# Ledger of designs, part 84: designed miniproteins, single chains

Each design is a single chain, and the fold is of that chain. pLDDT is the mean over its residues in the fold that is shown.

## One batch from the design tools (miniprotein)

Design m3097
Fold by ESMFold2-Fast:
Structure m3097 (fold): chain A 77 residues (1-77)
Amino acid sequence: MSEEEKKKSEEEYEKGLELYEKGLELEKEGKLEEAAKAYEEAARYFRASGTEEGKKKALEAEIKAGLLRIKIAVSKL
């Protein structure tokens, strides 16, 4: 991997972390729909990083988003 490719992977992973952190803050505020969207976008960036760490974080973010989506669906009943 070139320095440019490595830097791009790191940048995408860092963007994922920022969005994941935003999701955590929104979830703490009870903004479940917004938190789910933040986790979903975080997962996209983690996957785009192309790293093994990114794949693990993407799965974590996807699980959090999925659980929030279930909670949102139940709350609409």
Scores: mean pLDDT 83

Design m3098
Fold by ESMFold2-Fast:
Structure m3098 (fold): chain A 78 residues (1-78)
Amino acid sequence: LSPEKREKIRKAAQKFAAGGILLAAAEIEGSVEDAERAIELAREAIELAREAGDEELVEEAERLLRRAEELKRRLEEE
């Protein structure tokens, strides 16, 4: 891996991890704001992972995005 691709993977992984933490917080606390931030982080992780060619991380971040979007929808239906 080039230094550029390695840095993109590192950043994508960090955003993915942060998004997962915010998704868990949103589920526990019923926070639309945390769900929205998880969506943003998942989208950023997908973009960086895609640019780096890390298909596994793209798939994981896409699953995180879907879960966060579904949670936000449920919280807004309250």
Scores: mean pLDDT 86

Design m3099
Fold by ESMFold2-Fast:
Structure m3099 (fold): chain A 72 residues (1-72)
Amino acid sequence: PDLEAAIAEEEARIKELEEEVEKKEKELKEAEAAGASEEEIKKLKLELGELEGLLGIERGLLKILKEKKEKA
């Protein structure tokens, strides 16, 4: 498989996840500013943490792909 293509696809996926994280961070900030309930804030924080975790995994995969390209 073309490592360059795989890297480009992974970078695109990471960009989409970064956009989702930014959207969720904005929702959390707006909810806090609006005086949302503790339950709502906790839910948004949990959802943000899940997205950040997934983003970390995808960034790790991208690093591995880039390292393989350097050795190939």
Scores: mean pLDDT 83

Design m3100
Fold by ESMFold2-Fast:
Structure m3100 (fold): chain A 90 residues (1-90)
Amino acid sequence: STNSQRINDLQQQSQQQLDSLQSLIDSGSDPDTVLQQLRDLTTDTYTGLMDVMTQSLRDNDYTSLQRTQQVLSSLMDQQDSLMDRVTSRL
């Protein structure tokens, strides 16, 4: 479904950006810059996934709804972990 494709694209894009942020943290990049990028990523990811959740509900696409919730939870956990790592350097 279109919802399934959007979820896969959002998950892939967000994971690539998280991996990039991880590399910036590991290389000793400026914490304020990393925090700004992490905040922007979090906002974009949540907005995109919420839009897909809303559409999935309209479509009665409960499989995509469940998948969106799982992806959101996983990405939130990863973002929280990176946030903790960056803030520990402040």
Scores: mean pLDDT 83

Design m3101
Fold by ESMFold2-Fast:
Structure m3101 (fold): chain A 62 residues (1-62)
Amino acid sequence: TVKELIDEGWKHYVLGDYEKAIELYQKAIALDPNNKLAYRGLSKAYKAMGDYEKAEKYEALA
């Protein structure tokens, strides 16, 4: 489910696996394009990687 993808993405984010977290959040958005939690997850992961431009883009969509 979308919730399982978001929960798994958050687990990878906490472990510092930002690439896998981004992949899982993008899969959640593919299934639910208006999912604000997935966009917040993408924003946080990109910010943790130092990609502030992408972080701001996804924060605006959340």
Scores: mean pLDDT 86

Design m3102
Fold by ESMFold2-Fast:
Structure m3102 (fold): chain A 91 residues (1-91)
Amino acid sequence: IIEEAIKIAEEGVKIASGTVRQAFEGVLGNLKKLKEAVEKGDKKTAIRLSIQTQFLVLVALTEADMAGDEKAVELARELQKKINELGKEIE
């Protein structure tokens, strides 16, 4: 799930521009940190980063919607689903 989320965020960075791209870059950075926390077995940090990533995905979705970037909106919604699934698995 984390690897899938990272791939979607990377696609968002490639197709988006401006503030939408910056939002996806933020999501990607946090997902990489989240992967490291999970690999280290740091459950507390993983939970915190998961919550933070959920917020950043909402920012990316909002920026994409405001920009009228339909492809970025679809990617942000797909990310939201993956992050929600990941949150359930980390608990």
Scores: mean pLDDT 80

Design m3103
Fold by ESMFold2-Fast:
Structure m3103 (fold): chain A 66 residues (1-66)
Amino acid sequence: SAADAAEAAGAAAASGNAEVARRQAEKLVTLGGMTEEQAEAIVEAAERKDVAAAERAGRLASQMGA
């Protein structure tokens, strides 16, 4: 589901892999499963290596997408 995919993008960001997180978030935005603002929040958290922020952003995106 889009919610599960958004959660997975947040998890990728939490793992510190900003490149993977960005690609997954961009794909979700293209497919309509995530807004650009939600994608940017996940990518920014990944770039800062802020695990808690990345996980929270993923959860928020998954909740709002459902």
Scores: mean pLDDT 72

Design m3104
Fold by ESMFold2-Fast:
Structure m3104 (fold): chain A 108 residues (1-108)
Amino acid sequence: MLTPEQIERVKAALREALKELGIEVPEDASFVELVQLARDAAEQLTPEELKKFAERMADIAREAGLDEVAELFQKAIDLIDKGQPVEEARRALNEAFTLLARALAEGE
């Protein structure tokens, strides 16, 4: 179970990740809104950009102790590295974001 401090750190890290993708994030955005922005962004990314984003999200998830979420982001990275269709990597990312949103909603 995440502490309120861990939740705020994950929110801050996710905001920074979205800003690096050129996404404007509302200051008062909820965790659910941040995850939805991340999902929407992932659909528009090239395979190379998607891998970089997934690597960053895996690091954020590991830092928060969300190992299962980190494993799903790692799956997306592995799919890209193996030259699988980008849609398969996006599906793995969407599963990771779904679990991330659930884990963090329990702490809000």
Scores: mean pLDDT 80

Design m3105
Fold by ESMFold2-Fast:
Structure m3105 (fold): chain A 56 residues (1-56)
Amino acid sequence: MEEEERKRELKEKIEEVEQALRELERIQPEVDPEVYEAGRRSGLEERERYRRLYEE
């Protein structure tokens, strides 16, 4: 039961991070390349972390 709730929450977090990455890509022309790369890398790492937690 708790495991199912945790997986649902993790799935939502993954979707949230993916949404944030899309948002970052949309505003990319207005940000410095260094800022864009840092934000993208952070988001990808966060998504990978949640994926790993979801899969155990």
Scores: mean pLDDT 76

Design m3106
Fold by ESMFold2-Fast:
Structure m3106 (fold): chain A 74 residues (1-74)
Amino acid sequence: LEERILVELLKGPRSSSELARLLGVSPSTVRKHLRFLESKGLVERIPGTGRYRLTEKGKELAEKLERSLQRARE
């Protein structure tokens, strides 16, 4: 699930509700994983909004994960 959150955030900033809809999980599940990713410095909350974005470290990891997911689909 965390891998899917990171890859979706490569497309742009998302709220927990938007990610829950895209991933087919509850918003509480997404919030738990977002807090974990934020604790690892991979995502950050955009001030004044309910949206999250990738940090530089998160972007590097998300790009690697996207390539791995594409290879799994091949």
Scores: mean pLDDT 76

Design m3108
Fold by ESMFold2-Fast:
Structure m3108 (fold): chain A 76 residues (1-76)
Amino acid sequence: SPQEEAERLLEKGKEAYKAGNYDEAIEYFVRAMELAPDSPYFLEAARLAVNAALKKGDDEKLEEVIRLTQRLAGAA
């Protein structure tokens, strides 16, 4: 299901995050958010994606993640 796939993507993102691979982590978190925006995994993925962008110091990516979160939350 989309929800089970979102959980899988969230876990892969967490692994990448722990390894310091913030770009890869953000990609996994964003995919999880897009796949299941109404799931219990959405908020955790959004929070972790924001945190990864902050750790990179990537203001453009941070803005992209925030905009995506607002768009998906408003559509659900």
Scores: mean pLDDT 86

Design m3109
Fold by ESMFold2-Fast:
Structure m3109 (fold): chain A 58 residues (1-58)
Amino acid sequence: MAFLDEEEAREARGVMTAEQLAELEARYAAGTPPSVIRAELLARGLAPSLADRFLARL
């Protein structure tokens, strides 16, 4: 399942690796709150709109 479309994923790859995104998905599956995942995405340089779209697809 793609959490971002192809263009959004291309933008995310500019600031995060696929492994870093998979780590955040695994942390969410382990019970990490969405607000913490959002803060991590923003801290790694992802645009707020892309972070919100990623969370909406979790």
Scores: mean pLDDT 71

Design m3110
Fold by ESMFold2-Fast:
Structure m3110 (fold): chain A 57 residues (1-57)
Amino acid sequence: SLYEEALAAVEAGDFDRALEILRQLKQEGKYDEAAKVAFALVRAGVDPEEVSRAVQA
């Protein structure tokens, strides 16, 4: 699933890929999964403001 791919990207340090999948999850209406990916990115050290900007783009 996109959610599993996004979490794998976060674990691999591929934050650009994870942010791309985050936007895709949001576009598909999978808001709970999108929120969990956003939280995982913040926990991995990505700036919360940067994640917020990506979600709102």
Scores: mean pLDDT 82

Design m3111
Fold by ESMFold2-Fast:
Structure m3111 (fold): chain A 58 residues (1-58)
Amino acid sequence: SLHEQIIRLTSETFREIGDLLEEIIQARRAGDTSAVEEAEKRMEEVQRTYHRRMDSLS
């Protein structure tokens, strides 16, 4: 169902965001500004993909 697809997509997206937040924590501890910026860029891409896939379900 549409409701189940939304829940699954949202769950997958939050897992990906969680992994990226962990990368940011590790990069900040290492003082690696480039790695922080790359992880933030990937997080924006994950959010854009989430919105695009949500739009396709409408």
Scores: mean pLDDT 86

Design m3112
Fold by ESMFold2-Fast:
Structure m3112 (fold): chain A 61 residues (1-61)
Amino acid sequence: MSLEELREEMRRRIEEALRNNDSWEEVRKILSEMLAKLLEAGLSGDEAMALITEVALEVSG
Protein backbone atom coordinates (compact mmCIF):
# COMPACT_ATOMS: atom_id res chain seq x y z
CA MET A 1 0.00 0.00 0.00
CA SER A 2 1.36 3.43 -0.94
CA LEU A 3 1.71 6.35 1.50
CA GLU A 4 -1.16 8.14 -0.29
CA GLU A 5 -3.36 5.03 0.07
CA LEU A 6 -2.49 4.82 3.80
CA ARG A 7 -3.39 8.51 4.26
CA GLU A 8 -6.77 8.00 2.54
CA GLU A 9 -7.46 4.81 4.54
CA MET A 10 -6.72 6.68 7.79
CA ARG A 11 -8.89 9.67 6.81
CA ARG A 12 -11.81 7.40 5.81
CA ARG A 13 -11.61 5.24 8.96
CA ILE A 14 -11.48 8.24 11.32
CA GLU A 15 -14.27 10.04 9.40
CA GLU A 16 -16.49 6.92 9.52
CA ALA A 17 -15.79 6.41 13.26
CA LEU A 18 -16.71 10.04 14.02
CA ARG A 19 -19.83 9.88 11.78
CA ASN A 20 -20.96 6.67 13.53
CA ASN A 21 -20.38 8.24 17.00
CA ASP A 22 -17.81 5.56 17.84
CA SER A 23 -16.01 5.91 21.17
CA TRP A 24 -12.71 7.79 21.57
CA GLU A 25 -11.24 4.37 22.43
CA GLU A 26 -12.11 3.14 18.90
CA VAL A 27 -10.59 6.28 17.33
CA ARG A 28 -7.39 5.79 19.36
CA LYS A 29 -7.24 2.15 18.17
CA ILE A 30 -7.51 3.33 14.53
CA LEU A 31 -4.74 5.91 15.11
CA SER A 32 -2.47 3.26 16.71
CA GLU A 33 -3.01 0.83 13.80
CA MET A 34 -2.33 3.58 11.25
CA LEU A 35 0.81 4.69 13.13
CA ALA A 36 2.16 1.11 12.86
CA LYS A 37 1.36 0.98 9.11
CA LEU A 38 3.03 4.36 8.47
CA LEU A 39 6.18 3.27 10.33
CA GLU A 40 6.27 0.06 8.23
CA ALA A 41 5.92 2.24 5.11
CA GLY A 42 9.22 3.92 6.06
CA LEU A 43 8.16 7.09 7.88
CA SER A 44 9.93 8.19 11.07
CA GLY A 45 7.88 8.44 14.27
CA ASP A 46 7.81 12.24 13.97
CA GLU A 47 6.71 12.12 10.31
CA ALA A 48 4.00 9.54 11.07
CA MET A 49 2.67 11.54 14.04
CA ALA A 50 2.66 14.77 11.99
CA LEU A 51 0.63 13.06 9.23
CA ILE A 52 -1.79 11.50 11.75
CA THR A 53 -2.28 14.90 13.44
CA GLU A 54 -2.89 16.64 10.08
CA VAL A 55 -5.49 14.04 8.99
CA ALA A 56 -7.21 14.04 12.41
CA LEU A 57 -7.53 17.86 12.32
CA GLU A 58 -8.82 17.71 8.71
CA VAL A 59 -11.63 15.22 9.55
CA SER A 60 -12.50 16.97 12.86
CA GLY A 61 -13.02 20.38 11.20
Scores: mean pLDDT 78

Design m3113
Fold by ESMFold2-Fast:
Structure m3113 (fold): chain A 60 residues (1-60)
Amino acid sequence: SIEDELTELAEKLSENPEAAKKAKELNEEVIRKANENPSMTREEALKELKEKLKKILEES
């Protein structure tokens, strides 16, 4: 599932302090935006979060 993939990405990102910090800030921003924006589904927010987290990991 997307949540399982996010968990795996988070674990890999947590091994890099800078990437972990960016991932945490991005997670909070995207989830908060989804909660405040009724036209954005939680699934869409998680999918966008996953793509951005993958980019952070790739640059790590």
Scores: mean pLDDT 77

Design m3114
Fold by ESMFold2-Fast:
Structure m3114 (fold): chain A 71 residues (1-71)
Amino acid sequence: IEEIEKEIKELEEEIKRKEKEIEELKKELAKETDPIKQTGLELRIVGLETEIELKKKKIEKLKKELKELKE
């Protein structure tokens, strides 16, 4: 149980770091006027959003497992 809670916390921290990276990339995208560089930034943002989505799914699975173990 404790190990699952630690894994959830680690995944939440990873999500926060990636969300911050996305925010910085969006700021760069807003300032960027070169279409090629804009496309590169957009692809990086999409990649990070995909990673966050996968981590959120892992957290949901772990939370369900934790609930079943506590009940």
Scores: mean pLDDT 82

Design m3115
Fold by ESMFold2-Fast:
Structure m3115 (fold): chain A 104 residues (1-104)
Amino acid sequence: AERTRVLTAQLKSPDPDVRLAALEALAADPDQANRTAAAPAITAALKDPDPRVRLAALRALNAIRSGVVITNAEPALRSLLTDPSPEVREYIRREREELRKLAR
């Protein structure tokens, strides 16, 4: 979709507020296919220099709720456990604890 292309391009903006707004818009898309198509760009945003953008990318991946997307994002998600932002570290730790409880 054209809107998804524009939003994905905005993830490369030098302005972190523009990148934040693009992540929120991509995650809020009612079409699951559009959210899944944006998943590689959202996964790349997990390595963003701004911790607010990394948190928004993590929330956006949770909104997609695809096992394939989560598996492909695993190396980037693991790096967030040692993230310099305590807010990012706490979020990924809580997500990992919830996933651990669902593992049978």
Scores: mean pLDDT 75

Design m3116
Fold by ESMFold2-Fast:
Structure m3116 (fold): chain A 56 residues (1-56)
Amino acid sequence: MEMDELVRAAVARAKELSKIDPEGAAKALEEFLEAVKDKISEEARKEAEKVLEELK
């Protein structure tokens, strides 16, 4: 799914940003997921949420 690719890109960017600003990275990823929650697969959402928990 095309939106799932955007989620993967957002996760990759959050992981990179977390090396400098882990709290900002987590917040940015969380806001992105809320904006697209109804446009992505449940699997992609759960995967991104697991990464978000690791950043907290």
Scores: mean pLDDT 77

Design m3117
Fold by ESMFold2-Fast:
Structure m3117 (fold): chain A 66 residues (1-66)
Amino acid sequence: AEVKTGKAAVLYAEGRYEEAVEQAREALKLDPDYGTAWGLLGLALEKLGRTEEAAAYFAKAAELAA
């Protein structure tokens, strides 16, 4: 899960937002409680203009951080 999230973070930093979404989703398949992956998925979707989906994933990340 961490390794896939690390790849997603690198892709996000490179501006490869669609690929960052794919890697973050892969991380969540391995560990759905990994709040960092939910947050990163939200950030990438926000950059793609999918703001409603991003908001839902940010809410999930915040829930897991509590």
Scores: mean pLDDT 77

Design m3118
Fold by ESMFold2-Fast:
Structure m3118 (fold): chain A 60 residues (1-60)
Amino acid sequence: MHTFRIVSSDVRKLIAAALRIIGDLPEAEIELKGDELTVTVPDDPESIALLEELRAEFSD
């Protein structure tokens, strides 16, 4: 399992990221805590690549 963190002071960005992840990676485990979104996915390169892209887009 790989765990990713997306951090943003805007909770709406974190909600948007979570909705995108749910749509694209239905097996992902998502936790929203304050201004941090924690996402856990299977150890597959496609899921990892997608999360790296989303982290870059929605983080900060």
Scores: mean pLDDT 78

Design m3119
Fold by ESMFold2-Fast:
Structure m3119 (fold): chain A 92 residues (1-92)
Amino acid sequence: SIEELLRLVTSPDKEIREEAAKKLKELGKEEAIERLIELLEHKDPNVREGAAYALGVIGDKRAIPALRKVAEDESAPEKVREAAREALERIE
């Protein structure tokens, strides 16, 4: 399910995150992209980092404005900004 994949994308295990992001991309669901964009504003920085990573793997240009906002947000942790920058490089 999308719910399970969204949880796995925030895993500390890189291989689990990569597999979950790949499965979300294969599903091609608009709902998954919208929910990942919402998760970029989550209070937990690990969730924000995972969401940015997954959006980068999916490569959907609809995520660009939200990822750019995160990458430029000096109040966000460096790891979250870095994940957003890497996602933008993958999409653009």
Scores: mean pLDDT 80

Design m3120
Fold by ESMFold2-Fast:
Structure m3120 (fold): chain A 62 residues (1-62)
Amino acid sequence: MKEILEELEKAIKEGDLERAKELMEELRKYSLENKKSLSEILEELGIPPSFLRKVLEFLSSG
């Protein structure tokens, strides 16, 4: 899980929109498998909710 978040941060930093979308889908699948929202998963990992906003803004800007 943590590795997916690190890769997602790198993809955003590099402007790799396609990679960011793939990683976001992996996070969504993990959410479904664990019956938890993305927000709950981020909270458990100590990732601020602002991270999800940054991802969504990046995807919307591409």
Scores: mean pLDDT 76

Design m3121
Fold by ESMFold2-Fast:
Structure m3121 (fold): chain A 68 residues (1-68)
Amino acid sequence: TTFEEHVELGEGLFKAGDYEFAIAAYEIAIEQKPDDARAWENLAKALEAAGKTEEAKEYRKKAEELRK
């Protein structure tokens, strides 16, 4: 399974409201490409939707750092 397939899976799960499964899909994507800012931002959005606000803040900063 490719990085893009895991990102697409995560986005589908997020739209369905399956935030915990979306988080898992994005975590696998990040393992495949840890320097891709998009994956970190998508993970942060899923974490925020799941109520993990402090974790989401940390990963948003990570995504911002990677875009520099």
Scores: mean pLDDT 82

Design m3122
Fold by ESMFold2-Fast:
Structure m3122 (fold): chain A 84 residues (1-84)
Amino acid sequence: MEEEELKFAEEAVEIIRRDSELLEKKVKENPDDEKLKEEAIKGYERGIKELEKLKSTLKSEEAKKLLEEAIEELKKKIEELKKK
């Protein structure tokens, strides 16, 4: 069961990372597009919420740690966009 939770967390993190990378690429290609920046921030916020919800349902400490690291990565991306 613990191994299944870790695998599930890894898959969730991978999906959210791919989405966040796509948003980051679009913002970098269009740095003056405020709408794309807002969309990226909203996307990262949705990812954080999804990972936090998943973290609250899992029992595996290793899986929770993986999700926590991904949440921190997304928070950093939001902070970087807001500073600009």
Scores: mean pLDDT 82

Design m3123
Fold by ESMFold2-Fast:
Structure m3123 (fold): chain A 55 residues (1-55)
Amino acid sequence: SMAEELAEEAERRAVRYVTLGRYDEAIAVLEEVAAQLSGELRERLLRGVEQIRKM
């Protein structure tokens, strides 16, 4: 689905930012896309935010 593709693209962009040490930007990307989604996909992206915040 388009929602799943959006979540996967957000996760790829977040990984790139994390690799560059740009944690705030990685979080911002995941939060922005999570706000556009619902249910399990939103929860998955928000779990990603929590993981990055612990770094």
Scores: mean pLDDT 89

Design m3124
Fold by ESMFold2-Fast:
Structure m3124 (fold): chain A 90 residues (1-90)
Amino acid sequence: SLLEEARRLLEEAREAIEQGDYERAKKLLDRALDIAVELLKQGRYEEAIEIAREVAELALRLMEADPSLLLEGIGLVLRAIGIIFDAELK
């Protein structure tokens, strides 16, 4: 269920970026990272990494699409890297 929810949020974030709704995209990526943290807490490391990697990818696209969101995008990327690091260490 959590993984399905995260994947839906990521698809909605991708659509929001394509539509120019960057505020919505940011909020969706924030929620996807919250799910990645929950997956990490449950020992679902590979799934947490999958979601965090996709958030980082979409955050980079968000920053390219709207440079005014550079700081927010950097924040999302750093949070994603932290999740990946924690998951890889187990």
Scores: mean pLDDT 88

Design m3125
Fold by ESMFold2-Fast:
Parts: structure tokens; sequence; C-alpha cells
Structure m3125 (fold): chain A 56 residues (1-56)
């Protein structure tokens, strides 16, 4: 479920969050989470922050 939410959040933001790497850095994920929260996607933001922590 978490992966599905992350994929959807990336697509919904309409920004190139996939970068050039399929495995973005923890800092990139943290930034995406902040954007997702501002866009009104709190669940996606929480999941992105968790993913960033795991990559760190």
Amino acid sequence: MLEKEIDEAMGRMGVSVAKSSPNPSAEELYRMADIAEKEGMPIAAKILREAADELA
C-alpha cells in the first residue's frame, strides 16, 4: 500500500519527482513530502517522509 501511495503522489504532483534516478535521495523525498503536504496530500507526505527516513 505504501508504494502505491508514493507512486500516486508523484504522479499527482505533476512535477518531475522521479528525477534521473529511480531511487531519489532522502533529501529529495523529504522535499517532495513537503510539497505533497502543501498540495493537500497529507497521507502521501507522511509516506514520503517515511521513505526518506529509510533511505537515509
Scores: mean pLDDT 65

Design m3126
Fold by ESMFold2-Fast:
Structure m3126 (fold): chain A 62 residues (1-62)
Amino acid sequence: SEAQLEQMRRAGEALRAGDGAEAARHLEEGGVALTPEQRAALENGSAAEAQLAGNLALSRHL
């Protein structure tokens, strides 16, 4: 849906800003089921790990 795509865009913006926790929230609101490992990488991992996890989740659902 358009609302789902908008959440994905916001997740990408949060990742660029270095806010992995906000990115995880937007991915889940967009309908992406994050694994515990992906959530941990987004919220507690390095910036590179967070960007990788978020971009992988986004590309699989877009």
Scores: mean pLDDT 74

Design m3127
Fold by ESMFold2-Fast:
Structure m3127 (fold): chain A 76 residues (1-76)
Amino acid sequence: EKKKEEAQKRLEEYKKKFELEKELYKELEEAVKNKDVEKLKELLEKAREEEIWALEALIRSILGEELPEVIKGKKS
């Protein structure tokens, strides 16, 4: 019985995380469209806090693509 409640709590946590993830992805799309670097950085911090590593990696990639290598476009 308690085992079922623990599983339900975890499922609710995952659901909350999934909903948050969905919202963050939507905000990410808008921030990318608007080239809002400040919002992208805030989403990155939120992804780190929520431990959503896939989103964190995606935001980092977008920031790298939108902001060429800060100094000069060094070919990699």
Scores: mean pLDDT 71

Design m3128
Fold by ESMFold2-Fast:
Structure m3128 (fold): chain A 97 residues (1-97)
Amino acid sequence: MDAEAAARAYARDPEATRASLEALVESSVEAGGRVAVALARLGDAEGAVHVVKAIAEVDLEAGLEAAREGARAAREAGHREAAEAMEKQAREIEEKL
C-alpha cells in the first residue's frame, strides 16, 4: 500500500477521500498509521488528526503510536502546527488508556 500517495490524495480532496481512508483504517490500523504519519510529514495537521482519531476508535494503542510517530515526522519536516496537533492527540489518547 502506498501511504504517501494516499496522503497526497487526501490533501488534494479531503471530502472525496475521507470514506476511503476510514475504510482503510477499519481494514488495517497499520496502513492507516502510515497515512497519518505521511499527512503529518506533509504538514496537513487536519488530515493527520482525522486519521489518528479514526485509528483510535478501532485501536487506542495504535492511535497513540500513530500520533507519536506523526508528531516526530512533522517536527523533522519543520511543520510545527502538525507536530503540535499530533502531540495533542497523543495526550488525549494517553488519558483514555
Scores: mean pLDDT 80

Design m3129
Fold by ESMFold2-Fast:
Structure m3129 (fold): chain A 64 residues (1-64)
Amino acid sequence: AEKEIEELEKKKEEKLKEAKEYLKKAEEDPEKLLEYIGETIRKIGEAIEAELKREKLLKELEEK
């Protein structure tokens, strides 16, 4: 359904925004650099997962 694709796109955007916030925090607080970089990588992973699910749904809709 189109709504599921839109939700996955929004989830990707949300996770990428969260990743950017953690990256900014890593730059502003060197004492917690590794912690914030770890969070940034985790959020990027979640964004990639959402994008892969979105692409799969788009492909399934085009084949039907």
Scores: mean pLDDT 80

Design m3130
Fold by ESMFold2-Fast:
Structure m3130 (fold): chain A 86 residues (1-86)
Amino acid sequence: SKEDKLKELMKAMREIAKILVDMLEGKISLEEALERVRKVLESTPVLSEEEIEEILEIVRESAEDPEAGLKKLEEFFKKKMEEILA
């Protein structure tokens, strides 16, 4: 259902946000953050391989420019939520 897809996406968003906070606070490396994010995304059935690679690229960008990267992530997830709800 649309509700189940939305719940899966929101769960992934929450897990990724926690990983990014740990990375930005210096608790984990970018390499570790990318590995953890990939595992979350690969376990999220509503995301394609192309969408997974797009999110991972945004995570890499977030390490150098956190504000720009976080904005891109927010825009990605907003568009994906709108797509599921359409």
Scores: mean pLDDT 86

Design m3131
Fold by ESMFold2-Fast:
Structure m3131 (fold): chain A 57 residues (1-57)
Amino acid sequence: NEKKQKLLKLIGEILNLIGDIFEIEKSDLPEEEKKKKIEEIKKKIEELREEIDKIFG
């Protein structure tokens, strides 16, 4: 099923992005840089979530 394959790919991408947030939080980067990078990743997660909604809408 094409929709199932697309959904699994998008979920995998979201999980990888969540992992990236944890790595940034654990890093020794400046606090301002961490906030900026995490905000950018959260934006990407929201966009991927919207793509999931489009598959089932």
Scores: mean pLDDT 84

Design m3132
Fold by ESMFold2-Fast:
Structure m3132 (fold): chain A 70 residues (1-70)
Amino acid sequence: MEEELEREIEEALIRIGIAVAKLAASQKNADYDELIEFLEKVIRRAEEANLPEAKKEAEKTLEEIKKKKE
């Protein structure tokens, strides 16, 4: 029960982080370098938590932000 709850909370926090990063990246004064660093941390956290779907979503978001930085 506890381990399942901790994983659900971790997944929710990762998903929230991805959504916040996407929203921040849409702003005119977005710090893309900070967002890239943040998403790299989110990807590592998802990998450590064994959340492959969340990791994949974070990786997609990272690529989108990298394209906006160009």
Scores: mean pLDDT 79

Design m3133
Fold by ESMFold2-Fast:
Structure m3133 (fold): chain A 59 residues (1-59)
Amino acid sequence: SKEEVIAEVKKRFPKVPEEEIRKAVDEVLAQMPEADKATVIALVERRLRDEYPELVPAP
């Protein structure tokens, strides 16, 4: 499911480099290995907004 999470986040934030998305996913999964896919996506998106506010579309 890691590759599926990366693919979904990349679709939502295409301007963020894939390697940065992969790093964020790895860090979230390391902290919450039992988290469901939706939770992982939400946490990764929040982390990317905090680190790359200029590359993440405003709501």
Scores: mean pLDDT 76

